# Designed miniproteins, single chains, continued (3), part 106

Each design is a single chain, and the fold is of that chain. pLDDT is the mean over its residues in the fold that is shown.

## One batch from the design tools (miniprotein)

Design m11675
Fold by ESMFold2-Fast:
Structure m11675 (fold): chain A 97 residues (1-97)
Amino acid sequence: APSQEELDAAAYLLGAVTFVVTARKTGSSEGLKRAADLALQAAKLGYKVNDLETVETALEIAREVLEIAKQNGDSETAKYAEEKVKEIEELLRKLKE
């Protein structure tokens, strides 16, 4: 059976995807930042339980947030998302070692 951390990570990933889908239609800076935050929370939980797939999925979502922010010309949100991408990349690097 999945652990509570695995279930919580899955919920954070679902939340992040929901905010990405909504922000793609609305251009919401707040929605994009929230998606990036939720992806990072999922990545931290995945890292804690040695779940490589969860951390990789969180990274893909955070990268999508960054690309949407860049396409929108929202430099502040793009920088915010880039910082979350770098944090998740560091977790992924540590998990592979």
Scores: mean pLDDT 88

Design m11676
Fold by ESMFold2-Fast:
Structure m11676 (fold): chain A 82 residues (1-82)
Amino acid sequence: SKKDEAIKAVTKAAEEGKASGDLEEAKNKLGEGLEKAAATGAITDDDAQEASLAFINALEEGDLNDAIDAGLAKAIAAIKAS
């Protein structure tokens, strides 16, 4: 389903971001995953931007892995709500 493909894309992106241990690489991977999820039609571009914002906001208060998890959680919630 579109939702399954979208969840797979954002989950893979989050795993690759965490594996990198690098902020710039994690930002790029998460962005690619969110773009792929939006391309399936399971979420809007606005939903993808909100997930990206959750990641950026979490970076101010926590480590990279926690921030990636915040972005992933927001993306998955949006996919499930669609």
Scores: mean pLDDT 85

Design m11677
Fold by ESMFold2-Fast:
Structure m11677 (fold): chain A 62 residues (1-62)
Amino acid sequence: LEEAARAIAEATGASLEAGRNAAEVAVKGGVPPEEIARAAREAKSPDDAMARVVRLIQEAGG
């Protein structure tokens, strides 16, 4: 969870607290922390990072 939170924060430029909140939402949505961290690291921009995390949540919930 902490690695996913840090990856989101670094990819989006957000605080670690914001990254942790986003990671927790994704994990509760059924996305593994490792997959969240990978999606954030592979992102080309902050907007791409957020889009990838949101897509993972939608796919896990559908």
Scores: mean pLDDT 77

Design m11678
Fold by ESMFold2-Fast:
Structure m11678 (fold): chain A 84 residues (1-84)
Amino acid sequence: LSPELQKDIDEGVKRIFLAVAKVSSQKEPSEVNQDVLDLTQKTIKTLEEMRDKAIRAGNKKEAEELDKVLKSVKDLEKKIKDKL
C-alpha cells in the first residue's frame, strides 16, 4: 500500500482498460484480442513477481494488495478470453 506501488498498479490497470476500449470500438476482433490477451498475461506475470518480492521482503501488506490486484487482472483475462 505504498503510494508508489499504488500508482504503478493504477498505470498498469489503465493500460489494460485503454487496450480493451480500443478493441471494443474496432471491427477487427481476432488478432487485436490476442494482443490484449498477451498484454494482460504479461501484466499478471509482472504482478506475480512483485508480490513474490514483497513476500520475501516481509512486506505482508503490499503482498496482500498485490494479490487483490492479481485477482482483478485474472478476472479481466478470463473476460477477454470469453469475449475474444
Scores: mean pLDDT 70

Design m11679
Fold by ESMFold2-Fast:
Structure m11679 (fold): chain A 94 residues (1-94)
Amino acid sequence: SLVVVEESSPRERRITLPVLGDQDAVVTFKVEGDGDARALLQYNGRQTVLRDLHGEQGEVTLRLTGLGPSGNVTGLILSKEEVPLSVDLRLVPR
């Protein structure tokens, strides 16, 4: 997996993924237990997606399509408390 995930604090994690061509980015989030978090993804400089993440809801998967030839996907995951959080980023080649 060629995915970069950075944790700037226990309550804030940054996602940075360089993308090439017309690849899709599949992002999967999971919050453990009764934790609560919010994911904000920005891509193509103009597009944003926001998702609320609740531990008891299981996994949340987003697919970002139409990524530009030299775009980056950037994201922030924010939580009120220190909660265990997993994030998986995967590029889907054409």
Scores: mean pLDDT 67

Design m11680
Fold by ESMFold2-Fast:
Structure m11680 (fold): chain A 72 residues (1-72)
Amino acid sequence: MTDEEKKELILKILSSRGYSLTDKALELALTKLPGRSRLPSYAYGEIENLVNQLISLAKGNVITESQVKKIK
């Protein structure tokens, strides 16, 4: 899975749950993925876990860089 495909998947899952990301937050969020995303099923699981963490840290419906920085 390419970085562009990962970005699209993150945005799609978040928008389906009523959330959005700033462009800078999206770029930072990609750095929080372990990089083991060449297998589509594994990549999906990593992104779903990341999205769940982002939502748990959200203070509103827009997720910013400050919230993404709290993710390991």
Scores: mean pLDDT 75

Design m11681
Fold by ESMFold2-Fast:
Structure m11681 (fold): chain A 62 residues (1-62)
Amino acid sequence: SSEIEKLEKEVKKLEDDVKALEARLAAETDPGIRKALQDSLDETKKKLKETKKKLEKAKKKS
């Protein structure tokens, strides 16, 4: 279904975003920028967890 496809694409995007933020945080030395990156990483990880739950629910309905 188009819903499952959209959720799979969103999960992949969020996983890629997490990897990019983790790499940036590992390379960053400025404390203010590191805090902003950590806050973004935490929010992105939360959204990834929620989107994965939605994907599992959508797959179960199929």
Scores: mean pLDDT 85

Design m11682
Fold by ESMFold2-Fast:
Structure m11682 (fold): chain A 68 residues (1-68)
Amino acid sequence: TPSLWELVAALVRAGASREAILDAWAAHLVREHGLPPEEAEALRAHFLANPDEFDAVVDQWLAALAAQ
């Protein structure tokens, strides 16, 4: 099972939209990490409203993967 960061990196490389990446991220957190669906939706809504924060988080995760 890929890490959340590997999943996001794969979607970014595939050219997925921000909405598609956030949908997959939220679903992964609920399914693999037991995050309540309400919290996953709040996270998704936050990053849709704050694209600069989303881009910063994605860049941070891509940098972390590149360092491995």
Scores: mean pLDDT 79

Design m11683
Fold by ESMFold2-Fast:
Structure m11683 (fold): chain A 95 residues (1-95)
Amino acid sequence: SMEDEKIREAIRKYLEKEGIKPPEGLNEDDLIEGLLEVLKVQFEKIENGEYSEEEKRSFLEHLISVFGPEVVENLLKKLGKEELLKLLKEILEEK
């Protein structure tokens, strides 16, 4: 989808800004997909209660600082993370 491409572009720009290059045997798409899978796993752990409320907030605030609130909101919507979407809106209202 267009939202998926926007998420992928945000990750690509982050990797370029940080100077992160693919290791030998991997390409840029492998890095983007790998980071997306790590994010999916972290969101699942948060939804399953493995994180405290403070840790959830810190993680979302970090993602907002890296990718921006629009990209984070679209990613949470794509993954169906309703409780994290509520927390994201609460964090944005506090700022």
Scores: mean pLDDT 78

Design m11684
Fold by ESMFold2-Fast:
Structure m11684 (fold): chain A 61 residues (1-61)
Amino acid sequence: SAAGKAGARAMGEAGNSKKAREAYLEGTKKGGDSGRDLTSRASGGGAAAGNKEGALKGAEA
């Protein structure tokens, strides 16, 4: 079940990345800067987590 724990964390990270992308789209529709700021923060962390998530997703497969 170690793979299960890794998969659960990968899903959490993926959710954060999706939220950052959605925030960017919403911000762009309204004026951009609000979503850009949210996306920069979440995406900055999400980009670093992307490499970890890739390895974790391999474990959940």
Scores: mean pLDDT 53

Design m11685
Fold by ESMFold2-Fast:
Structure m11685 (fold): chain A 61 residues (1-61)
Amino acid sequence: LSDAEIARLAADLESPDPGVAAEALRYLQLHASRADKEAILARVSEEIRELVAKMLGIPLK
């Protein structure tokens, strides 16, 4: 994924619209590499980071 796509997907995960957040998660599950997923986790807020990591199957260090 490009840096622009990573930034957009991270912002979409923070969206108050559950449909937007769900689409971002689905896209990451289907298309993101391990490195892409870790880049997303670095960009999201602490409040959602653990939940997103769990849904993407990535243990937080």
Scores: mean pLDDT 78

Design m11686
Fold by ESMFold2-Fast:
Structure m11686 (fold): chain A 65 residues (1-65)
Amino acid sequence: MELTREMLFLQVLHRLKKIPGLSDEEARKLAKQTTDQMMNSPSLSQGQQILKQGIEQAKKMAESK
């Protein structure tokens, strides 16, 4: 559902924005990608792993700057 997706997107975006060195545009792009993958996950456990991977990807992008 669109409303549920928006809420999840905002939660993911908030977590990514806490990563120092990550730009707003990069945070939004990664938050959207991570949210879409989580929404398509068949289980809560897989959704949590996708979120963890998204955060790690964001940290690596911030670290490379």
Scores: mean pLDDT 76

Design m11687
Fold by ESMFold2-Fast:
Structure m11687 (fold): chain A 79 residues (1-79)
Amino acid sequence: GAAAEERARRILGAILRAARDAAGLSQAELAERVGLSPATVSAIESGARAPDEELLERILEAVGMSGEELAAAVAAALA
């Protein structure tokens, strides 16, 4: 349902924000690397917007996180 989808977007957004911070990137620097506006990065990190699979792959590459590491972080957030 909508509440579960919103929760999933917020969890993903929080993980991506933490990964960006760990990589030493600002929202503006991440946006530059992936071809987005800083406002779009902010929307993804807050869970207001879900990235599609291609954009998610580009974000993960930019922050130095593998899909396996993302899956582990999601599992940890749900524990």
Scores: mean pLDDT 87

Design m11688
Fold by ESMFold2-Fast:
Structure m11688 (fold): chain A 92 residues (1-92)
Amino acid sequence: SEMEELREAVAKFLEEIGASEETLEKVRALTDPKEILDILVEQLSKINGVEKKDILNSMLEVAGLPVVEELSEEQAEKLLRMIAEQVKKNEK
């Protein structure tokens, strides 16, 4: 499943940045790309000491996507694919 591959890539990224085992287990149980992305943004927000909105806006800008008040499922999937691609490159 593509979503299973995206979840596992996000879980690996979260593990690398020092997220708890409880956070990794939670991500691996999710099926909604927006919920998976929200956990990732929350962890990055905590680690960097910046607001979740600022993390999300930075990710959207890096991905070449428009900054929006509410994230679509398609935008969330695109951001997760960006993270998955980066994780795959780091495994080589």
Scores: mean pLDDT 79

Design m11689
Fold by ESMFold2-Fast:
Structure m11689 (fold): chain A 73 residues (1-73)
Amino acid sequence: SAREAADAAIAAGLAAKSDVPNDAATVALIAAELAANPEWRDDPRRLAFMHQAYRPDILLPENEHLREPAPAP
């Protein structure tokens, strides 16, 4: 569907912005998060948070302390 294609494109774009190799698992995780929270696509604050939180380098265990909290509604 158009929604699924858009979610996949956003996930791929977010993963590609990192210096870490594009990881299919990271792309799938971002896509699943967008599918679970479709309202985030229309909320620039939520989308910016997801961009920061789901960068491949931030998903590494050593970088757990760099993860930002979800923005308040």
Scores: mean pLDDT 55

Design m11690
Fold by ESMFold2-Fast:
Structure m11690 (fold): chain A 81 residues (1-81)
Amino acid sequence: SPELEEAKTLMTLVANATGDLEDIRIAWRKGQISVDEAKNRLDQVFEVTSQQLAQRLRPDTAQRVLQEFQKMVQELKKEFD
């Protein structure tokens, strides 16, 4: 069903985005990247994920997920400071 296909797509996109955020957090904690580089990488993950959500999910679902993901990215940026 379209609903099941959208749910599977959402789970894949969330897993990939969450993995990317954790990779950035780990690299920052290990001192492998600067705070500025970590923030730049977060912005890149947000941009790519936002485009994928808009292209692959229904508009209402994409908007809700994007708002939650944006909040998550902003909270992670606060951890770097």
Scores: mean pLDDT 85

Design m11691
Fold by ESMFold2-Fast:
Structure m11691 (fold): chain A 81 residues (1-81)
Amino acid sequence: TSELKRAVVSNILAGDYKGALAALEELAAKDPAAAKEVARWLHSNLPLFREIYQALESSLSEDERAAWERLVARVEELAAA
């Protein structure tokens, strides 16, 4: 749904990678086609989101860094499917 798509993007912009991953997984469970669209859009803009992550990296917890890595892997997986 548009609400979940918005939640994925807004959480990434806020540095809440756990929230972004959770929203993406919920979207993938409820609407796989919409999740693939979001993942492809995120993949196309991955350099921008990686730059934002790198700016925040020193202030992030281990859990947040792990969530970023999982989010990137999941985006790559869904975009490739």
Scores: mean pLDDT 83

Design m11692
Fold by ESMFold2-Fast:
Structure m11692 (fold): chain A 87 residues (1-87)
Amino acid sequence: SLAQQFSEVEAELKEKGIRLEATTEVLYDEDGRPVGPVSYVESEDGKRGRAVFSRDREELDVSGDHPLLTRVARLLALSAAETIRLL
């Protein structure tokens, strides 16, 4: 479940003393329908992660400087997609 994956990532962040800032935005098409969330995460040392969920393909595009940041960005995008009913 997403909740289990969040719990696991939060535990790793706490163990490693990593502090993150996160922002999630929802993009809309010309008809006012959500096309997908975009999540950005940045650590205090300037490393970044990004994830975009696509409504039309139900797929996730993930990139980042560190596996833990890409996991956080991914989970935030999936959580937002579930909340706006794209999942």
Scores: mean pLDDT 78

Design m11693
Fold by ESMFold2-Fast:
Structure m11693 (fold): chain A 94 residues (1-94)
Amino acid sequence: SEKEKLAEELIKAVEEAARFLEPIDPELAKQLREIKKELEEAKKNKDYEKMLELAEEAIRQLRELAAKSTGSVREQILWLVRRLEHLKKKLEEV
């Protein structure tokens, strides 16, 4: 289904954010991987409302790091935020 496809893309986007952050903020990378595990469980249960809440939490944590970052690192984090916000919005609309 379109919801399952978007849910999988959201999970992948959170993993990509965690991988990018591993050398920058390993604790946040770990927290994003825990969010990923919860997203995978929510997807199995078809709990799309929970997936939206988890996506909002990931976005919030990334925005907090972006506020403390500068230059290309900040720009890359904000790109990841925009990607997650886009996927979250698409999942809300289906």
Scores: mean pLDDT 90

Design m11694
Fold by ESMFold2-Fast:
Structure m11694 (fold): chain A 60 residues (1-60)
Amino acid sequence: SVMDLRRIRDFNRILSNSSRVQRVNIIKQWAADKIRELDPENADQIIQDAESRINAVYDK
């Protein structure tokens, strides 16, 4: 049910409060900086789309 999916998401959020989250954020920041360097005009859109896709994977 929807309630069961929300509980799984909450548990994943708690479990993600580890060095893994920090590692992912470091990688995301590095990639964002590189995208801004290579394509500054489109960088914000590309970064936002990429972060949305990454977050969707963690919500599964």
Scores: mean pLDDT 68

Design m11695
Fold by ESMFold2-Fast:
Structure m11695 (fold): chain A 91 residues (1-91)
Amino acid sequence: GVELIKETIELIIKNLGKSGDPVIDLAGAVYLTVRHKLEEELEKIGSDPEKEKIAAERSSKMKVKLYEAMGEKPDPKLVEMAKSYDPNTPL
């Protein structure tokens, strides 16, 4: 979960301005501004099994959307994790 969040954030940062999605670009800019506090919150998530599961599902969904926005095919295992998230649960 936490590693998937970190990987998703690094993927957003690396492709900031290249995704063609202004929401993804904004998310990357916000991350750079609040990085220190976000790292502390990620550590708390990693220590809570329920939050870790939610983080894994939501981050997988975001990572799938980012790959699709870049015109790349996401890993099938990542797609299955993303599909396990409740579509009525906010990102």
Scores: mean pLDDT 69

Design m11696
Fold by ESMFold2-Fast:
Structure m11696 (fold): chain A 70 residues (1-70)
Amino acid sequence: SMSTLEKIKQQLKDYAKKNGIEVEDKAVDAIAKASKGDLKKALQLLDQSAKAGNGKVTATIASVIGNSRA
């Protein structure tokens, strides 16, 4: 059995693969933690991070986007 956090991380990786987004493992961890167990929020943060990184999501980009209140 996987934790909710691990399930969100897997969904983020699957979404990135389907949409041609390059995402670092540390970035997946940062987004999943910032989402606080909300898959919809996690996917929104990944999409925003991908736009900021021009299709490449680093841990730095994910952390900046995850802490943005816009």
Scores: mean pLDDT 80

Design m11697
Fold by ESMFold2-Fast:
Structure m11697 (fold): chain A 81 residues (1-81)
Amino acid sequence: GVEEPEDLEKSILAVQWMQANDVGNQIRQKLISQGVDEDVANQISKLVRQGLIAQAQGDYDTSKQLFDKAKKLLDEVNKKK
């Protein structure tokens, strides 16, 4: 059935928050296992989680900015190797 838009939006967002947290945790652990500093790995994973949530909300501009920031940090880490 068709429910109120606000209720559907909240339900979808809750699922996306859970998925974003899982992806963020996987990225963090992967980076740490590759020798990336824990603080940097935490920053990258947080930016990815926030980007995924913004994308789920339809805020594609904010999502792109957050992903671009995460990529910049990752590129800086790769330059140190």
Scores: mean pLDDT 76

Design m11698
Fold by ESMFold2-Fast:
Structure m11698 (fold): chain A 85 residues (1-85)
Amino acid sequence: APSPEEARRALLGALQELVRALVLDTGADLDALLARFEAAAREAAPKMPEETWQQLIQELRALADAFPQHRAELDRAIAILEEIR
């Protein structure tokens, strides 16, 4: 099983890939990126403090406010984090 540090790194990596795809409009498969993000989030959830998890949700909400054209996809990522915890 991955360590807490490895799980956090995987989650942040998946989030960075999703955000890059949205912001740079790369034409990447967003459903596949969201599925990867969900898998990483499920692995990381029991290994992350609640405060860190809530901070991640707040950062995604701020990003959705800054990029309203990507709000739907960012809201899906937020929902994934909220449903897991």
Scores: mean pLDDT 83

Design m11699
Fold by ESMFold2-Fast:
Parts: C-alpha cells; structure tokens; sequence
Structure m11699 (fold): chain A 97 residues (1-97)
C-alpha cells in the first residue's frame, strides 16, 4: 500500500508541473489507484491535470514542489473524497430532470 501511494503522488506531482505521464507511468498509476480502491474518474487520463490541481488546492500546495513534500497518505485521502463528488452530481442532475 505505501508503494502504491508513492506512485500516485509521483504521477500527480509530474502532471501538476505540466509534465505528461508516459504510457508506463500511466499504467502504474492506474494499477496503484485500483489497489487503493479508486474509481474510473480518478483513473481517467483526461482528468489527471484537474485532479492534480484539486489535490494541491485541498492540501494547500501552491505548486508541484510543495505537493512533492506532502504525505502520500494525505494525497490518497483527498483523491477518495474527490472520487465521491461525481456520483453526487450525477444523482442531483437526474432528480432535476
């Protein structure tokens, strides 16, 4: 579990710095996210820049260097919280139709 949390952190730090994940780095991220019980929203490659920004914002990190100093456990806790939001928004949309 500690190894998986570090993989998640490294991927988000790279994306927040404006970097792109290689196919191998993205595969490792997806495998780590699955082992941690994260859903498709957090695993989606297109969502990664937005997710990295929201994680940094929630943890008070102003840039990739500050995010790199954060505990991987805290990063994963924020990801789990963000993972719940899309379901709630979809339920609200269905009720308004």
Amino acid sequence: MEKEKEIIKEALVKVLSGGELSDEEYEKYVEAAEKLGLSFFVKSKVNLPGIAKEVAKELGAKDAEELAKKDPEDIVKVLKKLDEEPIRLLEEAVRRV
Scores: mean pLDDT 74

Design m11700
Fold by ESMFold2-Fast:
Structure m11700 (fold): chain A 71 residues (1-71)
Amino acid sequence: MKKKKEEEEEKKKKFEEALKLSEEGHRLLRQGSPQSEIDKIAEKIKELLKDFKQEEVDELLEKRAEELLAK
C-alpha cells in the first residue's frame, strides 16, 4: 500500500538516525564514557539497519562517503 517513494524516505531517515547515533557514539568514546553506553548506541544502530539489505547499506554508505569526500 505504501509507495516505493515513501519506503525510500523511511530508509533514508533510519540511515540518517544511524549516522547521528554513530557520531554520538564516537563522541562518548572520546570523552571516556563507559563501554556499556557505547554498546547501547551500537546496538541501536544495528537494529535500525536490521531491515536493510547489505546492498542497500553499501549503496547508502558509498553515497555518503562520496559526499564527504567531495567538497
Scores: mean pLDDT 73

Design m11701
Fold by ESMFold2-Fast:
Structure m11701 (fold): chain A 94 residues (1-94)
Amino acid sequence: SEEAALKELIARLSELSKTLSPEEFLKGAIELLRELAARSTDPGVRAALEASIARMEEALARNPKPSMEEAEGLAVGTYIDLSAAVDALRARRA
C-alpha cells in the first residue's frame, strides 16, 4: 500500500542518514525511491517519487557536492510531497 511505502521511506531514510556521507545518503535514497516508484500503481504517487528522484539526482550532479543538511532537507521534502500524494489518493478513493 502507499501508506506502507511512506513508512518504509521514513525507516530506510533514517537508517541511511546514520552512517553515510551526503553523497552515499542521496545515492541510497534515489535507489529506494526508484524501488518504490516501480511498485507504485498510482500515477500521482509515482509522479511525486519521480520528481523527488530528479531533485536528488540534480543535487548529486552539483559541484561542490551537497551538505548532509541539504541531503536531509531533500529527504524531508520527499516525505512531505509523498505524504500529500498519498492523502490525495485517499481522497479520490473516498
Scores: mean pLDDT 79

Design m11702
Fold by ESMFold2-Fast:
Structure m11702 (fold): chain A 57 residues (1-57)
Amino acid sequence: SEEEEIFQELIDRLQQKVGVSREKARAMLDEVKAMNPEGTAEYVEEWVRQRKEEEEG
């Protein structure tokens, strides 16, 4: 589906730019989209980056 294709593109972006696994990226993407459905790709990327740092640092 088109929605799934958009999610896959965002997952790829998160994996490449933030270094999270695809599985973790998808879970975090679902979480951030639930909180802010209108969030830009840049907003999502920054949110996931901070979340990763909090969990790993």
Scores: mean pLDDT 76

Design m11703
Fold by ESMFold2-Fast:
Structure m11703 (fold): chain A 73 residues (1-73)
Amino acid sequence: MLTAKQLADALVSLGVLPPEYAYPIAQLLVERPDADFDFEALGRAAGVDPEVLRKIREAFRADRTVEAILAVK
């Protein structure tokens, strides 16, 4: 499975999230994949569609994170 750093680096490389938001969001998704996050609030703060963040979280739960990251580009 991807580490928080690997996920954050991928999100930055794809232009999905700026570096300042990518690392804390990746850490939350990797370390607490079953937690309820306010994706609307996170998306507004980072300037990202909340559905992108939801897809990444669901892929973590299903062990399909790389596939989901490629799909959001």
Scores: mean pLDDT 67

Design m11704
Fold by ESMFold2-Fast:
Structure m11704 (fold): chain A 96 residues (1-96)
Amino acid sequence: MEWPEELKEKIRKINQLMEEADKLVREVLSRASPEEQREILEEFHRVSRKLHDLFVKAREALEQGNVEEANKYLDEAIKLLEDFVKWLQERLERLK
């Protein structure tokens, strides 16, 4: 499904945040203890599942013609990724 023009900028931001999170996960895992690695991977899996659910809901909203609802789910996805990036950044700083 092609995203509406008004949502394309949010999709671009989500893709950028996903790329940033992926880079941070690799950096933190390279420095983390086995116990810390487990916590990071568990959080990564939780975020990934929730992100997938939000994209499914956004697409379903678009199929119903509800662009406003789709926009809300994408805003939740952005917030989820921003919070995850911040959490990873804080953990990386503690490993310095």
Scores: mean pLDDT 85

Design m11705
Fold by ESMFold2-Fast:
Structure m11705 (fold): chain A 87 residues (1-87)
Amino acid sequence: MRLPENPSPETALLGLEIARHEALVIANDPSLSPEEKIEALEELVEFARRLVERARELYPDDTATLERLEALLAEFERLVRELIEKL
């Protein structure tokens, strides 16, 4: 996945929701090996982290949305960890 050039906090929220859906698709893809699934899931986590960090850099005054983004990122990282443990 490519990082948006100027992600607003709202764009980052949408990006996290898309990443969550993609993680579930990857975890349930019968054409992928467990190793390929782990690699793709780790790539999504890195993408999500960069997306949130970029939104924080560009829109530091939107504290309420940034706090929500950090909480959702933590939930996403937990989801990915659980998906990897089930492989």
Scores: mean pLDDT 82

Design m11706
Fold by ESMFold2-Fast:
Structure m11706 (fold): chain A 78 residues (1-78)
Amino acid sequence: MAEKLREEAERHLEYAEIFAKNGQKLMALNHARRAVKLAEQAGPEFAAEAYRRASDILEKMGFTEGAEKYRKKAEELE
């Protein structure tokens, strides 16, 4: 179960990166949000990694406040 949640979260992170590169900010944001939600269900270790990656994606899109929030969440997870 956790492995499948991790794989699904990874796919959403990949989509978020693709949409961010294409300037599709809303789509990138939605996929990043879905990815961290799934990652939290997979476990705190992977959730921390997913929040860091999602933060980087948000930063690239200019969502600085959201990126900082996600970085903080990653630090709060073990």
Scores: mean pLDDT 83

Design m11707
Fold by ESMFold2-Fast:
Structure m11707 (fold): chain A 79 residues (1-79)
Amino acid sequence: MSSQNEEARKLVQEAEKYLQKAHDALAAGDYESAIRYAEEARRKAEEALSLDASDDLKTRAEQLARGAEQVRELALKGQ
């Protein structure tokens, strides 16, 4: 397993954490925090996609980037 796979796993885990925070903020009506957390989740997911990682990690990163954009768009409409 390459160092890039290890780094991609860390970035995916960070993206998942930020996406969860974005969902929590959105549910609480904290649209500014929801946008910030969603942007961080997307950034981490896109960074993971830039690495030469396994297909499973790339698929998960794509899902996280999409989910982050959805939360961001909902938060922007809510404010």
Scores: mean pLDDT 86

Design m11708
Fold by ESMFold2-Fast:
Structure m11708 (fold): chain A 108 residues (1-108)
Amino acid sequence: MLVPAEAAAGVAPTRSLSANGHETLHVYGVATSDPAQREEALERTLRAIEEAGREMGVPAEYVEEMKRLARELHERGSVFAFSAGLSAHPADMEAAIAALRESVEAQA
């Protein structure tokens, strides 16, 4: 891939530590209300989740659930916005999934 991941995602993924002190890769989706830009933002976010999941060794079940929640955020909101940390550690992934579920419910 000749284009940096940050350019494709709109914001560079950042390495940080979770609340439990584990290394995470934080994925961002660009917020937009333009219908054409929303579709592109969703596709780039789904790719970024997949790539971060592979890099961090995240179990496939959490990657698929996170992708599903990203689609739910896109479908429910007039503005698409996504932000989540990915880690190989189940406790961190459960927390990230719970936070995304709360974001989806807030769109209802």
Scores: mean pLDDT 71

Design m11709
Fold by ESMFold2-Fast:
Structure m11709 (fold): chain A 77 residues (1-77)
Amino acid sequence: NVQKKADEVLKLAEDVKKKAESIPEIKRFGENAYKIIKGMVDYALKDKENGQELADRAMEAVELAKKKIDEYIKKIK
């Protein structure tokens, strides 16, 4: 179900944005990651043939963004 995957990706993207929001140095990175991932999800929902593959790529993108933010937070502690 492309919609279910899209909802999961968007929830994770919101979490990434909120996590970065409290850290001025990466706030813009979190905002930009959210915008890009939301665009990927919107595109996946419009594609009837490749929507699942596009949603899977959006999940990979949000997981990578989360990893980068977590690495940054670990580095500053």
Scores: mean pLDDT 82

